# Designed miniproteins, single chains, continued (4): the designs that were tried, part 33

Each design is a single chain, and the fold is of that chain. pLDDT is the mean over its residues in the fold that is shown.

## One batch from the design tools (miniprotein)

Design m13124
Fold by ESMFold2-Fast:
Structure m13124 (fold): chain A 77 residues (1-77)
Amino acid sequence: EKEKRFDELLKRLENASTKQEIIDILREISKLAPPKLQEMIDKTIENIEKTDLTPEEVKERAKRIAESLRAAYRDLK
């Protein structure tokens, strides 16, 4: 269901290795998210698009975003 799909997408995000993978996964998560969380995700995508990241920074950023989204989604329940 929606929660299970959200968790699956967060796991995919944690394993993202490119900037484009992060953006694509975040767009999919945004489609499932409540409006308040969707706004946060859209701002995150915009920030990532404007930033040049190394492969290591991509992996670190992906993990941090996934953790932040899990916390935010839990708080909205």
Scores: mean pLDDT 79

Design m13125
Fold by ESMFold2-Fast:
Structure m13125 (fold): chain A 74 residues (1-74)
Amino acid sequence: MNQRLIDLVRQAPSLTREQLFQRALQIVRDWARQHGEQLTDEQLQATAEAITDMIEGLLAEGRLPEFIEGIEAE
C-alpha cells in the first residue's frame, strides 16, 4: 500500500487531475479488497477524491518530498 501511494505522489506533477483520481481510486479499491473492507462506490470515490485533493495540496505547497519521507519512515 505505502509504495503505491508513494509512487502516485511522485508521479503527481506529471499527471492530470483525472489521471490522479483514477490511480487513487484503483489504490483505494485494492486496499479495501485486501483488508476486507466492503466500501460503497460512493465511499471509494470520496476517498479517492480526498487523496487527490491532498496530493494537489502538497504539490501547491512544495511539500511532496517531506510527505514521501514521512510515509517511508513508517
Scores: mean pLDDT 75

Design m13126
Fold by ESMFold2-Fast:
Structure m13126 (fold): chain A 87 residues (1-87)
Amino acid sequence: MRLLLVGLPPDVTEEDLVRRLPPGIEVVAFEPGLAALLEVPDDMLSIDYTSPISSLGGYVIEVLKDVSREEAIERLRQLAEQLRRQR
């Protein structure tokens, strides 16, 4: 399962996100101060990954169940571009 998240402050790095997430969750792509794309393995769906995200100021805006990894990365890029235009 892939997750799109937003709301992370610009001072939060990809490394900060990786350290706070449960082991096994991958940061697929990261747009500093804008958005991130996470990969959650199916066997980890019962693990609380929302609390770490919220503790960093972020929140999940979309759950991507039926998209390829490449399509998910493209959706992140489109979201990041939209967020940049709202400056």
Scores: mean pLDDT 76

Design m13127
Fold by ESMFold2-Fast:
Structure m13127 (fold): chain A 60 residues (1-60)
Amino acid sequence: SREIRREAAELLREAGARVGEPVERAREATKKAIDRLPFPVEVTIREALGRVTLIGVRPA
């Protein structure tokens, strides 16, 4: 559980926090990353200044 949460957080952070990426594209990348996870995850994110920042992750 904790290990899986860590992996999910890293994946989403990579997808959502790309430098120079428009907010919309970063959001799409984050959704795509969530869909690729082998388990359901609920995430809290902030979208601002052309990036998506992961604030929290929990098992759904």
Scores: mean pLDDT 58

Design m13128
Fold by ESMFold2-Fast:
Structure m13128 (fold): chain A 68 residues (1-68)
Amino acid sequence: DWAAAGQEVGEIGIKAYLKGVGDLGKQGLTWGQEGLDLGRGATDKLNGMQAAMYGGHGAVLGMESMQR
């Protein structure tokens, strides 16, 4: 848990941030959770366009936000 282990990850994550992996860490954590779930489905991507479902997931979230 990034939020729960933020303090512990802060000690290790800060080194990643300083090495320029901070963006990858933040994006990797967000995309890691979403990308891993969609990545497993995208691994069965029969079409390269379906691999873009990882971006479609963000669109689904946008649609939910728009409904509000």
Scores: mean pLDDT 52

Design m13129
Fold by ESMFold2-Fast:
Structure m13129 (fold): chain A 60 residues (1-60)
Amino acid sequence: ESKELREKLEKALEEMSKLSPQEALELMQKTIDELTEITPEDSVEEIAEKMNKVIELMQA
């Protein structure tokens, strides 16, 4: 779980780094907005689902 999520995130970051600065900034803002939706009250599974959504966005 955690290792798979980390690997997906690392891959998504690599793909994001290939974007133009403007595209990367826009994607970063959307990613931050989705991450901000993660609350301390969320279950581990809810956090994982929201993180997967963020990773999908970052894959562009």
Scores: mean pLDDT 68

Design m13130
Fold by ESMFold2-Fast:
Structure m13130 (fold): chain A 55 residues (1-55)
Amino acid sequence: SAVLERGRAALEEAKTRDPAERRRLALQTMSFLQEAQPADVAKELALFRELLELV
């Protein structure tokens, strides 16, 4: 899905940022995922957990 694709791209981008910007991008992406009501809940939860590791 476009939501999963965008979230995954943001996760990879966040890993390349400094700690402050990485945390900010991770939090922003988690908010986006919560609002987007993803079709594949299991994959979204997995991505959300990876984003939490960056916060």
Scores: mean pLDDT 78

Design m13131
Fold by ESMFold2-Fast:
Structure m13131 (fold): chain A 86 residues (1-86)
Amino acid sequence: MSVLRVRAPPGRAEALGEALREALLAVPGIEEVRVEVRGDEVTVTITGSEEAQNLSEKEQEEIGKQVQAAVQEVLAAHGARLLGSA
């Protein structure tokens, strides 16, 4: 499980959340993406599939890189900022 916190431009948090959900669900090995919106802050919780959890460490790292790339692309496209990840 990974949690991302991002800041959207005013009035764009819901659209950013939807874009992040779509982009992350397109990554192989991601089963669920949960989005919570609080004002201009968006919290995204990412859950890997059971199959992804049983992959080699190298394959899990590759999925992590794809997740990071997808997040960075969406944030840049929406003028959003990453506040933190866990």
Scores: mean pLDDT 80

Design m13132
Fold by ESMFold2-Fast:
Structure m13132 (fold): chain A 60 residues (1-60)
Amino acid sequence: SAAGLAAARALGALYRRRGSVTLEEAVAILRSHGLPDALAERAARLFLEDGAAGAALLLT
């Protein structure tokens, strides 16, 4: 989705700038882009463990 793509790009950009992102920060960013709470939490966890899997979930 367009929202998922924008969220993935924002999270990736923050990670590149700071070198680290907390789970709470990742969830907040994803939620700010309109993702439902459950999806935002799951995508944030996957993104922090496996960026490719997290991105794939957001681009569904």
Scores: mean pLDDT 75

Design m13133
Fold by ESMFold2-Fast:
Structure m13133 (fold): chain A 113 residues (1-113)
Amino acid sequence: MEELVNEALENAQKAYEATEKKDFEKALEYLEKAAEKVIEALRKTKHPEAEEIIELIEKAIEALKNKDYEKAIEYAKKAKELIEKADLPEDVKQAALGVLEAMIYLAEAMLKS
């Protein structure tokens, strides 16, 4: 679990930095890696809401890949709302929120391009 959380946060930070440098292709690659680690961490919690959160994260990444940035923001924000109210381990919660915030930041940056 700890390795998954750490890898998710590391890749989310790299995605944020790539977005600031306007390297949007690299930012998306880091976000895909971060999302994979968060999804695995969420599944390991066996939380009743984990699968709904995972589905929204997967939809957000797919929307980013399809350049549907408004839809990516919508899915990411919905996932954040579920994560914030869910009784998840704090480290998993913080990693998932960090990845979703990095996704929103990339999508908003792309909408301005």
Scores: mean pLDDT 87

Design m13134
Fold by ESMFold2-Fast:
Structure m13134 (fold): chain A 86 residues (1-86)
Amino acid sequence: MSYEERIKKKLEEMVRRAEELLERAKKSDDEEEKRKALLEIEIMLGIARIVRGVSNIIGDKKLKEAADKAIERLEEIARELKELLK
């Protein structure tokens, strides 16, 4: 695999993990579990933003597109999880 394909796959794996955390949080009455899930998703969002920043510096348009897509989905998941904590 190219480095681009490998990073894209890792971004997709992070989004899938975040979706699993959100579904688990929706079924849980434990606020601490929900807060831990949010922390993990916020860390993933930070990583995706770093990937986007690096892709801009090196001029990799495909990597930037993959990072932007991951950021958008992770922000949606984080927003839903924050609503569960209200």
Scores: mean pLDDT 85

Design m13135
Fold by ESMFold2-Fast:
Structure m13135 (fold): chain A 72 residues (1-72)
Amino acid sequence: EKEEIIQKALEASENARLATKRGDYEANKLFSEAFAKYLEAYRALTRGDRVKAEELKKEGDELYKQGLEAAK
């Protein structure tokens, strides 16, 4: 659902901002990349490309997970 992808993008963006405040540049990079993937997934979904949207969302989820691990 579009709302879920938007929420994930907002969470990634906020975590990137917080990582920057902490000087955690690796976490910021990973969260920023996750944000970009979620935006691409949203655009794919608006075009009706459900398969591409799911692939991009999965890529975003993996990057977001890596960002959380880097932010330990």
Scores: mean pLDDT 86

Design m13136
Fold by ESMFold2-Fast:
Structure m13136 (fold): chain A 103 residues (1-103)
Amino acid sequence: SLARQYIDLASEYIDKAQEALDRKDFESALKYLQLAIDYLEKAFEAATTREELLEILQLANVLKDLLDKLYEQTTDPKLRAEAQQLRERVDQLIAEIKERLAS
C-alpha cells in the first residue's frame, strides 16, 4: 500500500537519525528526524487499516524518544528549539492517530 511505502521510508530515516545521534551528529540527526516525521504524516494520511495505524503510532513514539534524546544531548539552542517544534508535530500526530483508532 501507499501507507506501507511511507512507513518503510519513515523507518529508514529513523534508523539514519539513530546512527547520526550515536555519532553525536545532531544536525544530521535533526534532518533525518524531520524527514521521518514528514513521511510518517504522509503514511497517516494514506493509512486505511488498523494495522497500519498501530505501526505508525509505534514509529511516532520512537520519533518522540529520539527527539527527547537529541534535545537532552545537544547544547545548541537552535537545534533544541527545532527539536521542540518537531516534538510538537509528533505529539499532534500521536493524538490524531489515537483519535482515529478510537473511532
Scores: mean pLDDT 92

Design m13137
Fold by ESMFold2-Fast:
Structure m13137 (fold): chain A 130 residues (1-130)
Amino acid sequence: VKVNTELLEERARRLAEEAGEKFGLSEEEIERVERMLLNPITPEEVAKMSARELAALIYALARFVLGEEVPEEKLVEWVKEALKKEGLFDERIEKEKSLLNLAKLLKERFSPAQIARVLRILPLVILENS
C-alpha cells in the first residue's frame, strides 16, 4: 500500500479519534492531537495540553508510526527510553506503569520544551525498539 498525504491525514484523524475515546478527550482536544500528529511538536502546543491529552498523543503517535495496536506497557517502556536519551529519567519515572500516570508526572516535573524534545524523538525510539 502506498501512503500519500490524504491517506496520512485520514489516518491521523482516525487515530486521534480512537485515542480521544480511550482517554475521554473533547472534540477540541482530539483536534489538537490530530494537528500534533501531522505537524512538528512545539513547546507552545505541549504547554496547552492536559496530562490526558499528552497520554492520548503518545498512544496515537505510536499507532501512527507502527500501523498497529500497541500495548500500554510497551508505550510506557518507549517513553522511558526516550526520557533516558534526553537525560530526564529517574527512579520515580521508572516505577510508573500507567501511560496516564506517566503523562501526569511529565507535566508536573518537566517544562513544555523538555516534553516536546521527548515527543520528537519518540518515533525514533519506537522504531529502534520494535
Scores: mean pLDDT 84

Design m13138
Fold by ESMFold2-Fast:
Structure m13138 (fold): chain A 62 residues (1-62)
Amino acid sequence: MRAGLVVVGLSEEEAAELAQRLMEEEGYDEVGVSIRETEAEAEELAELGRERGYDEIVLVVK
């Protein structure tokens, strides 16, 4: 199962750590990580990710 993780206000290290936890705890086979500057940009990317074959999208804002 493929998940997309879209984050706002986190560092690359924090985002990578969260992605690893999602794989370990929720059982995702892969987690694609995207860091955005604004909530609006993150929401737009989350919508696009659902259309592009991610089974689930996780959005985290600050």
Scores: mean pLDDT 78

Design m13139
Fold by ESMFold2-Fast:
Structure m13139 (fold): chain A 61 residues (1-61)
Amino acid sequence: YPEKVLAEVQRVLDDPNATALDVVGAVFAYVPGGRLSVEKARELLEKKATAQEVLDAVEFP
């Protein structure tokens, strides 16, 4: 992924008020054609995943 996409996802993850929907919204905004479920986003937030781990979980249908 481009450095810019990693940085934008990381900003969302660094926000202590970020929700699973905010993570899904970032993927929708910065990863064209990418999909991430709310359930998977919640799991990743609970595990304190990195931006790279979030992007690795993105699916392209």
Scores: mean pLDDT 78

Design m13140
Fold by ESMFold2-Fast:
Structure m13140 (fold): chain A 74 residues (1-74)
Amino acid sequence: MASEEEIEEAFRRLKELVVEYLRSQGYSEEEIAEAERHLEELMKKMLEWIREGKLDPNEVLERIEREIEEVERL
């Protein structure tokens, strides 16, 4: 069973990769900071929904890990 710590770590890694990508594409630090805040809000909402039994934590972790692999291949 995926833990909240595993999901938070995977999401943190995804956020780091997204930030690196946006910076490489010439986005401003303000735009990057907005993207980071959006991703952090999304993570908090997903964790809340997992705690409420609305989302399967294993499916969420697998989804995030797949997204990380896709970004790393770019």
Scores: mean pLDDT 80

Design m13141
Fold by ESMFold2-Fast:
Structure m13141 (fold): chain A 81 residues (1-81)
Amino acid sequence: MLEELLSLYPEEKREEIKEVREFVARSLDRAAADFIRDQLDRALDRQGLPPDERARVRAEMDRLIARGDFASAWRLVVALR
């Protein structure tokens, strides 16, 4: 898909498309991280966990997001259902 899309454009335009795609990917990662964190906070509020336990869960969430492991980050939210 990406290689096919890049092949449709001259070499100089392919560099611009790659830069735009990298910007979009970073913007989507930020949006996903913000969404997952919001969902975690809502789940923690529903569970009524004490502040120290909430801090531990948030630290784990931040570690997973920092690694780009959004699947494990989402599973952490689901586990609090």
Scores: mean pLDDT 76

Design m13142
Fold by ESMFold2-Fast:
Structure m13142 (fold): chain A 63 residues (1-63)
Amino acid sequence: EEEELKEREKKLEENPDEIERYRLEAEKNKDTDPEKAAEAVAKAMKLAGESEEFIKAAVKAMK
């Protein structure tokens, strides 16, 4: 996971992406602030055009 986060940060620096930025925020906060992580996941999925039903299911699965 730590190595995966570093790879994602490197790719984000090379190609800034709002969706990936929120996904990284979710990964960083999943252990320390699960609510913030879930909110970041929801924002990333919404920007990616995912359905509200799919977003709701994904957020619920994180709890």
Scores: mean pLDDT 72

Design m13143
Fold by ESMFold2-Fast:
Structure m13143 (fold): chain A 63 residues (1-63)
Amino acid sequence: SAEQEALIRQQVDNMIAILKRENPDLPDSVLEKAREIAIQKMLETGKAITMSELREIVKELLG
């Protein structure tokens, strides 16, 4: 539902904010890509993503 999608987006946005606070030098482009990947993964799997998994996504994006 649209409400569930909004909650997922809010949860991911909160996690991205934590990640940016921990790593202020991370490019906004990387954070935005990580955000979209995390949202898509949660929507497709129905499973909550962890901060550890989000950090792995960021590492993959940085190469």
Scores: mean pLDDT 85

Design m13144
Fold by ESMFold2-Fast:
Structure m13144 (fold): chain A 59 residues (1-59)
Amino acid sequence: SSSKREEQLKILKEIADKLREIGDAMDEGIEKAKAEGRTDLEGSIKAIKEALEKKGLAS
């Protein structure tokens, strides 16, 4: 029914919005780690972001 499709689209939009927020938070984390000279943390966040982008979750 059309109501189920509308509910699915709403959920997918909410998931997409949350994935965007996660991407933004990772970018902020990279910049903060860089500013603090935490190369270990910067590298770890970058690796996680690249893994998510490769899976199409953070592009």
Scores: mean pLDDT 77

Design m13145
Fold by ESMFold2-Fast:
Parts: structure tokens; sequence; C-alpha cells
Structure m13145 (fold): chain A 86 residues (1-86)
């Protein structure tokens, strides 16, 4: 599914960008867990609503520790939401 592939690419890009930031290790671990859940929701189940819910949690968690992480996560969430609602 082209839509699922596009969303998975955004999730992978988000994971890479957030991994390059100097965030607390505990926060990085929780972000990785949530992004893995979002990836599985899209790639295995085709569940875009579940993926969006996990990405909203990533944006909220990122926003508590880093303005840059928040911006990156919110941009990814916006892109995924736009694709999922086509």
Amino acid sequence: DETAQRIVEIISELAKKLSELDLPEEVKEEIDRLLTQAYVAVSVRGDFEAALAHLEQVAALSGKVSEEAKKIAEEALRRVREIAEE
C-alpha cells in the first residue's frame, strides 16, 4: 500500500532526526517504543488512527524536553495526518 509506505518513511525519518538530538536517555527510550508501535500499527495492521495516536504521544513527550524535538515531531505528525486523511 503506497499510503502505508509513505507514512512508514515519515516515521523512519522522524526516528532518525530525534535520535540525533541530545535528549535524556529515558525520553529517547520511550520515543523509540512509541515510534516502534506506530510503525507496527501502519506496516502490520494498516491502522493509521493508532499510528497517529502514538505520534501524538511522541510530540507531547518531545515538547516536554526540547523545543527542537517538539517542532520535528509536530511536523511529522502533521504530514502523517495529511496523508492518512486523503
Scores: mean pLDDT 85

Design m13146
Fold by ESMFold2-Fast:
Structure m13146 (fold): chain A 72 residues (1-72)
Amino acid sequence: MDMDKTIADLKKEIEELEKQVEENPNDSVTWEQLSLTLDSLGDLYLSQGKIDEANKLYDKSDEYKKKAEELK
């Protein structure tokens, strides 16, 4: 129950951060936060044995981290 709530909360945070980067695509801080939130969600999916879903989130996180670094 608690883990499912945490996953739902992280998904909402990701959607909000994705909206923020659409509005401000040059904001490196928001790209970093989005990357970190995706890593957190990936870690939770990995803990549930959802390896393929976790890996997709980690790949997306890595792409967003690279975008954040390029904007610095």
Scores: mean pLDDT 82

Design m13147
Fold by ESMFold2-Fast:
Structure m13147 (fold): chain A 113 residues (1-113)
Amino acid sequence: RVEELLRQARGYEAKAQAYQQAKQELDDLTTTFVTTGDRAAGERAAQIARAVLPEEGARLARQTREAWSSSQSQAQTLALELGKLASKALDEKYQEAKEKAEELRREAEELER
């Protein structure tokens, strides 16, 4: 019982860490694309955004990719918008996972007395 709660807590802690790492990678990749025009960085940032914002992320990533051929400045603006929205969503998921992990650990401590 306590072991199961601690296992679930560790699972949420791992999710929180993954969301925090994804946010850092997204922010770095978005900055790289905006400052250097590195399309590979832009595509990787879009993949992270699609994973956390499937509908909104897919739409903005498509618009950014379409803009790459016509306007670098428009592509940069769209990439910044996508990065900002996805970064916020990752932060929200990180906080939710962290809070759930803390809740489960508290429940385990109460059961141990």
Scores: mean pLDDT 83

Design m13148
Fold by ESMFold2-Fast:
Structure m13148 (fold): chain A 69 residues (1-69)
Amino acid sequence: HMERIDRINEALARTFQAVQAAHALTPAEREELQLDIVKLANEMIEKGLPDEEIERRAQELRDRWLARL
């Protein structure tokens, strides 16, 4: 449980940092990204996703955000 939470937090932190590094987010954009991250984290925890899926879904969120900027 704790090991999975650490993995989820690390993967999503990398997603957040990558988006911020690519674009200076407005307060509204930052809030939206944070909500997306929280929603995805909750889904990963509830579904008990394996490490490969955690990383893949974190990357998908990153790629979606980078594509919209």
Scores: mean pLDDT 82

Design m13149
Fold by ESMFold2-Fast:
Structure m13149 (fold): chain A 75 residues (1-75)
Amino acid sequence: TYQDIITQNFRQIIRIQQQAMDYRQRGDQSQFNSQVDQGITIYNQIRDISNSHGDTDMVDTSNWMISQMQQQIDS
């Protein structure tokens, strides 16, 4: 179901956030950026599936998160 797909993607986001935090604490910018890029990829997937289901709120949330994450690796 749509909800199962969204739930699975958010479980991956939580894993990525934990790994990114660990790399950030170690000062490993390259690995931190790699984790952020993976998160952006997953939010693009969330955005696309949400858009196909007319979930405008999730599309908007995904776009905002992608923008925030992009700023992290552009810094």
Scores: mean pLDDT 87

Design m13150
Fold by ESMFold2-Fast:
Structure m13150 (fold): chain A 73 residues (1-73)
Amino acid sequence: SEQLEEARQAARNQEEAARTTTVAPDLGKRYRELLAAGRDQALRFIYDRGAAAYELLGDQAMAAAFRELRDAI
């Protein structure tokens, strides 16, 4: 779906931000620790954070799409 594709692109952007962040070093550290344990664990972290963020913004459709991406791992 278009919503799911938008969520995939947003997740890629969040993953890149976590990988390269200098303004949120704890986020980058956590992402790298999970990535060392496995790509799936790092992706679950990104998807869970995205779902929570969109839920706080009231974007239930994007939050649901991020949860669907997580469940597909």
Scores: mean pLDDT 79

Design m13151
Fold by ESMFold2-Fast:
Structure m13151 (fold): chain A 77 residues (1-77)
Amino acid sequence: SLEEELERAKRYAAEAVQAGDIDPAAHPLAMRVVKAYGKAVEAYHNGDYEKALKYARETIEEFERLKAEYPDIVLAP
């Protein structure tokens, strides 16, 4: 559901912020996750549930990139 995707995206955005704080080199990839989540929340607030779902999924995709590049500091599944 959209709510489950947004909850997952929210957790991943929080983990991305933490990863960027631990290693400044991870910051650019971490900010991609945070930016995508911000767009998901903005779309959801505006009642655009199709865009909210799209950006929630983009948040998950960007998080997987962050995790692949920085596996030692990104511990979330």
Scores: mean pLDDT 84

Design m13152
Fold by ESMFold2-Fast:
Structure m13152 (fold): chain A 96 residues (1-96)
Amino acid sequence: SRSAAISTAQDILAEFSGNPYATPQQIQTLQDIVTAMQNGDISAARSLLEQFKKGVQEALNQWSSDNPTQALQVTSERVRAIGLITELELLLRKLE
């Protein structure tokens, strides 16, 4: 259901917002995706997700470079971020 999909997207937003390497701009883009889903604008949500994916992919390389003394934490947060993006992508594909 749309309600269940929105709830899952809100959980994804909350989890990503806890990532210490996430930027305010990345969190804002995720909020915009959730808002687009709430408004039933799945096309806008998909476009925002593609922008988010590109930005996060660039940032994933930078997280490791900027945080060499936190390698295990960076690796864990990187895996988590990739997982959340994949979950959100699959969720949007179901809503079409």
Scores: mean pLDDT 79

Design m13153
Fold by ESMFold2-Fast:
Structure m13153 (fold): chain A 89 residues (1-89)
Amino acid sequence: LAEKVEEIAREAGLSEEFVEELREAVEEAERLGRTEGREAVLRATAEAFEGAAKLAEELAKKLEGEKKEEYLKKARALREVARLLREAA
């Protein structure tokens, strides 16, 4: 799962720092899922990423140029990762 998340983020053209943050968040969700219930934790993590994507989209509407493109890329990657997490739950 975490490896697929890295691939999604890299294909979206995100920074290595952001790729690493997404990988670590997904690894933490998988770890918590082993003790707290995988389906519930992955769904909650997907909802958090969907919320973050919506926030990035709203911020992008108020930005221009490179910063707008950066936030739109982040939003797209976050939505795709959230979809993957929901499918894996």
Scores: mean pLDDT 81

Design m13154
Fold by ESMFold2-Fast:
Structure m13154 (fold): chain A 67 residues (1-67)
Amino acid sequence: MSVGEKIFKLLLNSEEYLSVSEIAERTGASPSTVSRILDNMVKSGVVERRRVGRTTYYKSAIKPDPL
């Protein structure tokens, strides 16, 4: 499983926003790698980005399909 797949799966299973540091810790990836992958996912529209103060948080834009 790629780092990007691990990040996306983590976000899909989270009901709250996660920081880059938290995602890095949970996936075993470096914060710089996580940040780059998340930036690409936000540009693709599959992840939402929210900034609170000086910290940036991320959450899956994809919701469970009831079908």
Scores: mean pLDDT 78

Design m13155
Fold by ESMFold2-Fast:
Formats: sequence, structure tokens, C-alpha cells
Structure m13155 (fold): chain A 90 residues (1-90)
Amino acid sequence: DREKKRKEAEELFEKGKELLNTPSALGREQVDEGIRLLLEAGKLYIELGDFEKAEEVIALLREVYELTGSEEAKKAIKELEEAIRKAKES
């Protein structure tokens, strides 16, 4: 169900944004959890064909990476960019 998938994506994105509001002031575990929530939200948006929202997720992950140097954020960005590429090829 696309509607349930969109609701899940929105809830994950909101939780990730709340957790990562000041990523430079957070502990590593909180940053990693926020990145995980954003990655899950991005994947759901890509499955929905909502590339605009997926790009918003990537933009926030880039900000987290710039502020923290998190390798997890870098991996999440690459995974979402690859998923968008594959979805557009289909």
C-alpha cells in the first residue's frame, strides 16, 4: 500500500530530523541512529517514486557528513544516490 509506505517514510524522516537537529552536539550512537532512520526514509521515498523527498533526505545526510565526518552518513548518501540511479533506469 503506497499510502502506508508514505506514512512510514514521513515518520522516519521526521524522527531522523529531530534526532539530527544539532548533530555536532550529539553522541555517536544518536548520530548513527539518525542516519539509519534517514536511510530507511530515503529508500521508502525512492520506492514511492518521490525523488524530491529522497533528495531532501540526501541533502540532510550531506549536512550531517559535513558537520561530523560520519562514514555512516557517507555510505547512506552513496546507497541512496545509487538507488535513485537504478530506479530512474527502470
Scores: mean pLDDT 83

Design m13156
Fold by ESMFold2-Fast:
Structure m13156 (fold): chain A 66 residues (1-66)
Amino acid sequence: MDKEPKTEAQKEALKEMTEQLRELAARGELTSAKMFALAQKVGKKYNLSPDEVMTVLSVALRKVRE
């Protein structure tokens, strides 16, 4: 389901997640392990729940795959 970022913290997390994922992709380092590590780091930084972290990660990956 398409849960969009609702809070300011989720929107900031999405921006940072998208930027970091694009950097990983540009270096050819966009692996599952690095994606999970980044998601956990950003989720902890912005105090997101696991569900919110997965929502932000899904939206960020869609933006990076353009």
Scores: mean pLDDT 77

Design m13157
Fold by ESMFold2-Fast:
Structure m13157 (fold): chain A 71 residues (1-71)
Amino acid sequence: GAMADLAALRERFLRDIEENGLPALVAQREGIPVSEVIEKGLPEPTEEDRRLAERMADAAVSGHLDALAQA
């Protein structure tokens, strides 16, 4: 159903953010280029980083739904 579809979409966005976005989030927090984060190796994401990723995923789902409603 729609709720299961939304949950799957959120999990996809969250996974994309965690796999591709977390290096950028760490770089932003530390004030260094993302290339340096990759070169030095990623530090363990903090609980705050994870919460930010979840909020970004929730915002992405909401934006997607808003775009569909206006299409």
Scores: mean pLDDT 70

Design m13158
Fold by ESMFold2-Fast:
Structure m13158 (fold): chain A 80 residues (1-80)
Amino acid sequence: MVAELVEETREIAERSNDPDVKTIAERAAEVAADPRLSDAARREVVSLLVESARYYSQGRYRKGATLYATAAIEVAAALI
């Protein structure tokens, strides 16, 4: 469920001192609460943000940034 993915992102941020991971966790919570998005779109985007947070926490910044950018594009596409 989306709530479980948001909680996982929060736990990754809690273990990381990287401010980018905290920003990703905040964005995941915002997407999960966005009533303009379908349940499927929220699950897809939050899943991308969880993976982004995992890669950032592992020092894989390029992979993390790519997933974060993909999540942003998916939100923009879903709102058009």
Scores: mean pLDDT 85

Design m13159
Fold by ESMFold2-Fast:
Structure m13159 (fold): chain A 101 residues (1-101)
Amino acid sequence: SEMEEQKKYLEKAIELYKKGGSIVDLARELTNAILGKLDPSLSDREILREAAWALGVHYISSLDEEVRKAGREALEAAENDASEEELAETIKRAIEALIKS
């Protein structure tokens, strides 16, 4: 299913984070995986926004309260046109919540 496919890409992003990759590089891989094509004109902020949206949409219904909260924060940051710094921080928090769950 589409949701199962998206979950696999999100799990890959978590593995990349655990290997010490940058949040922007992780977001780039996640965006490319989900959308099938990364627009080379996208700014770092736009890439982070796409990743935050993907994390949020997938995890806002999580049964784990901390994962659900982090997903909701990531979705809100993406929808409210948050800064690059805030988007990167929400993505990091969501991934850390997933690792701890």
Scores: mean pLDDT 75

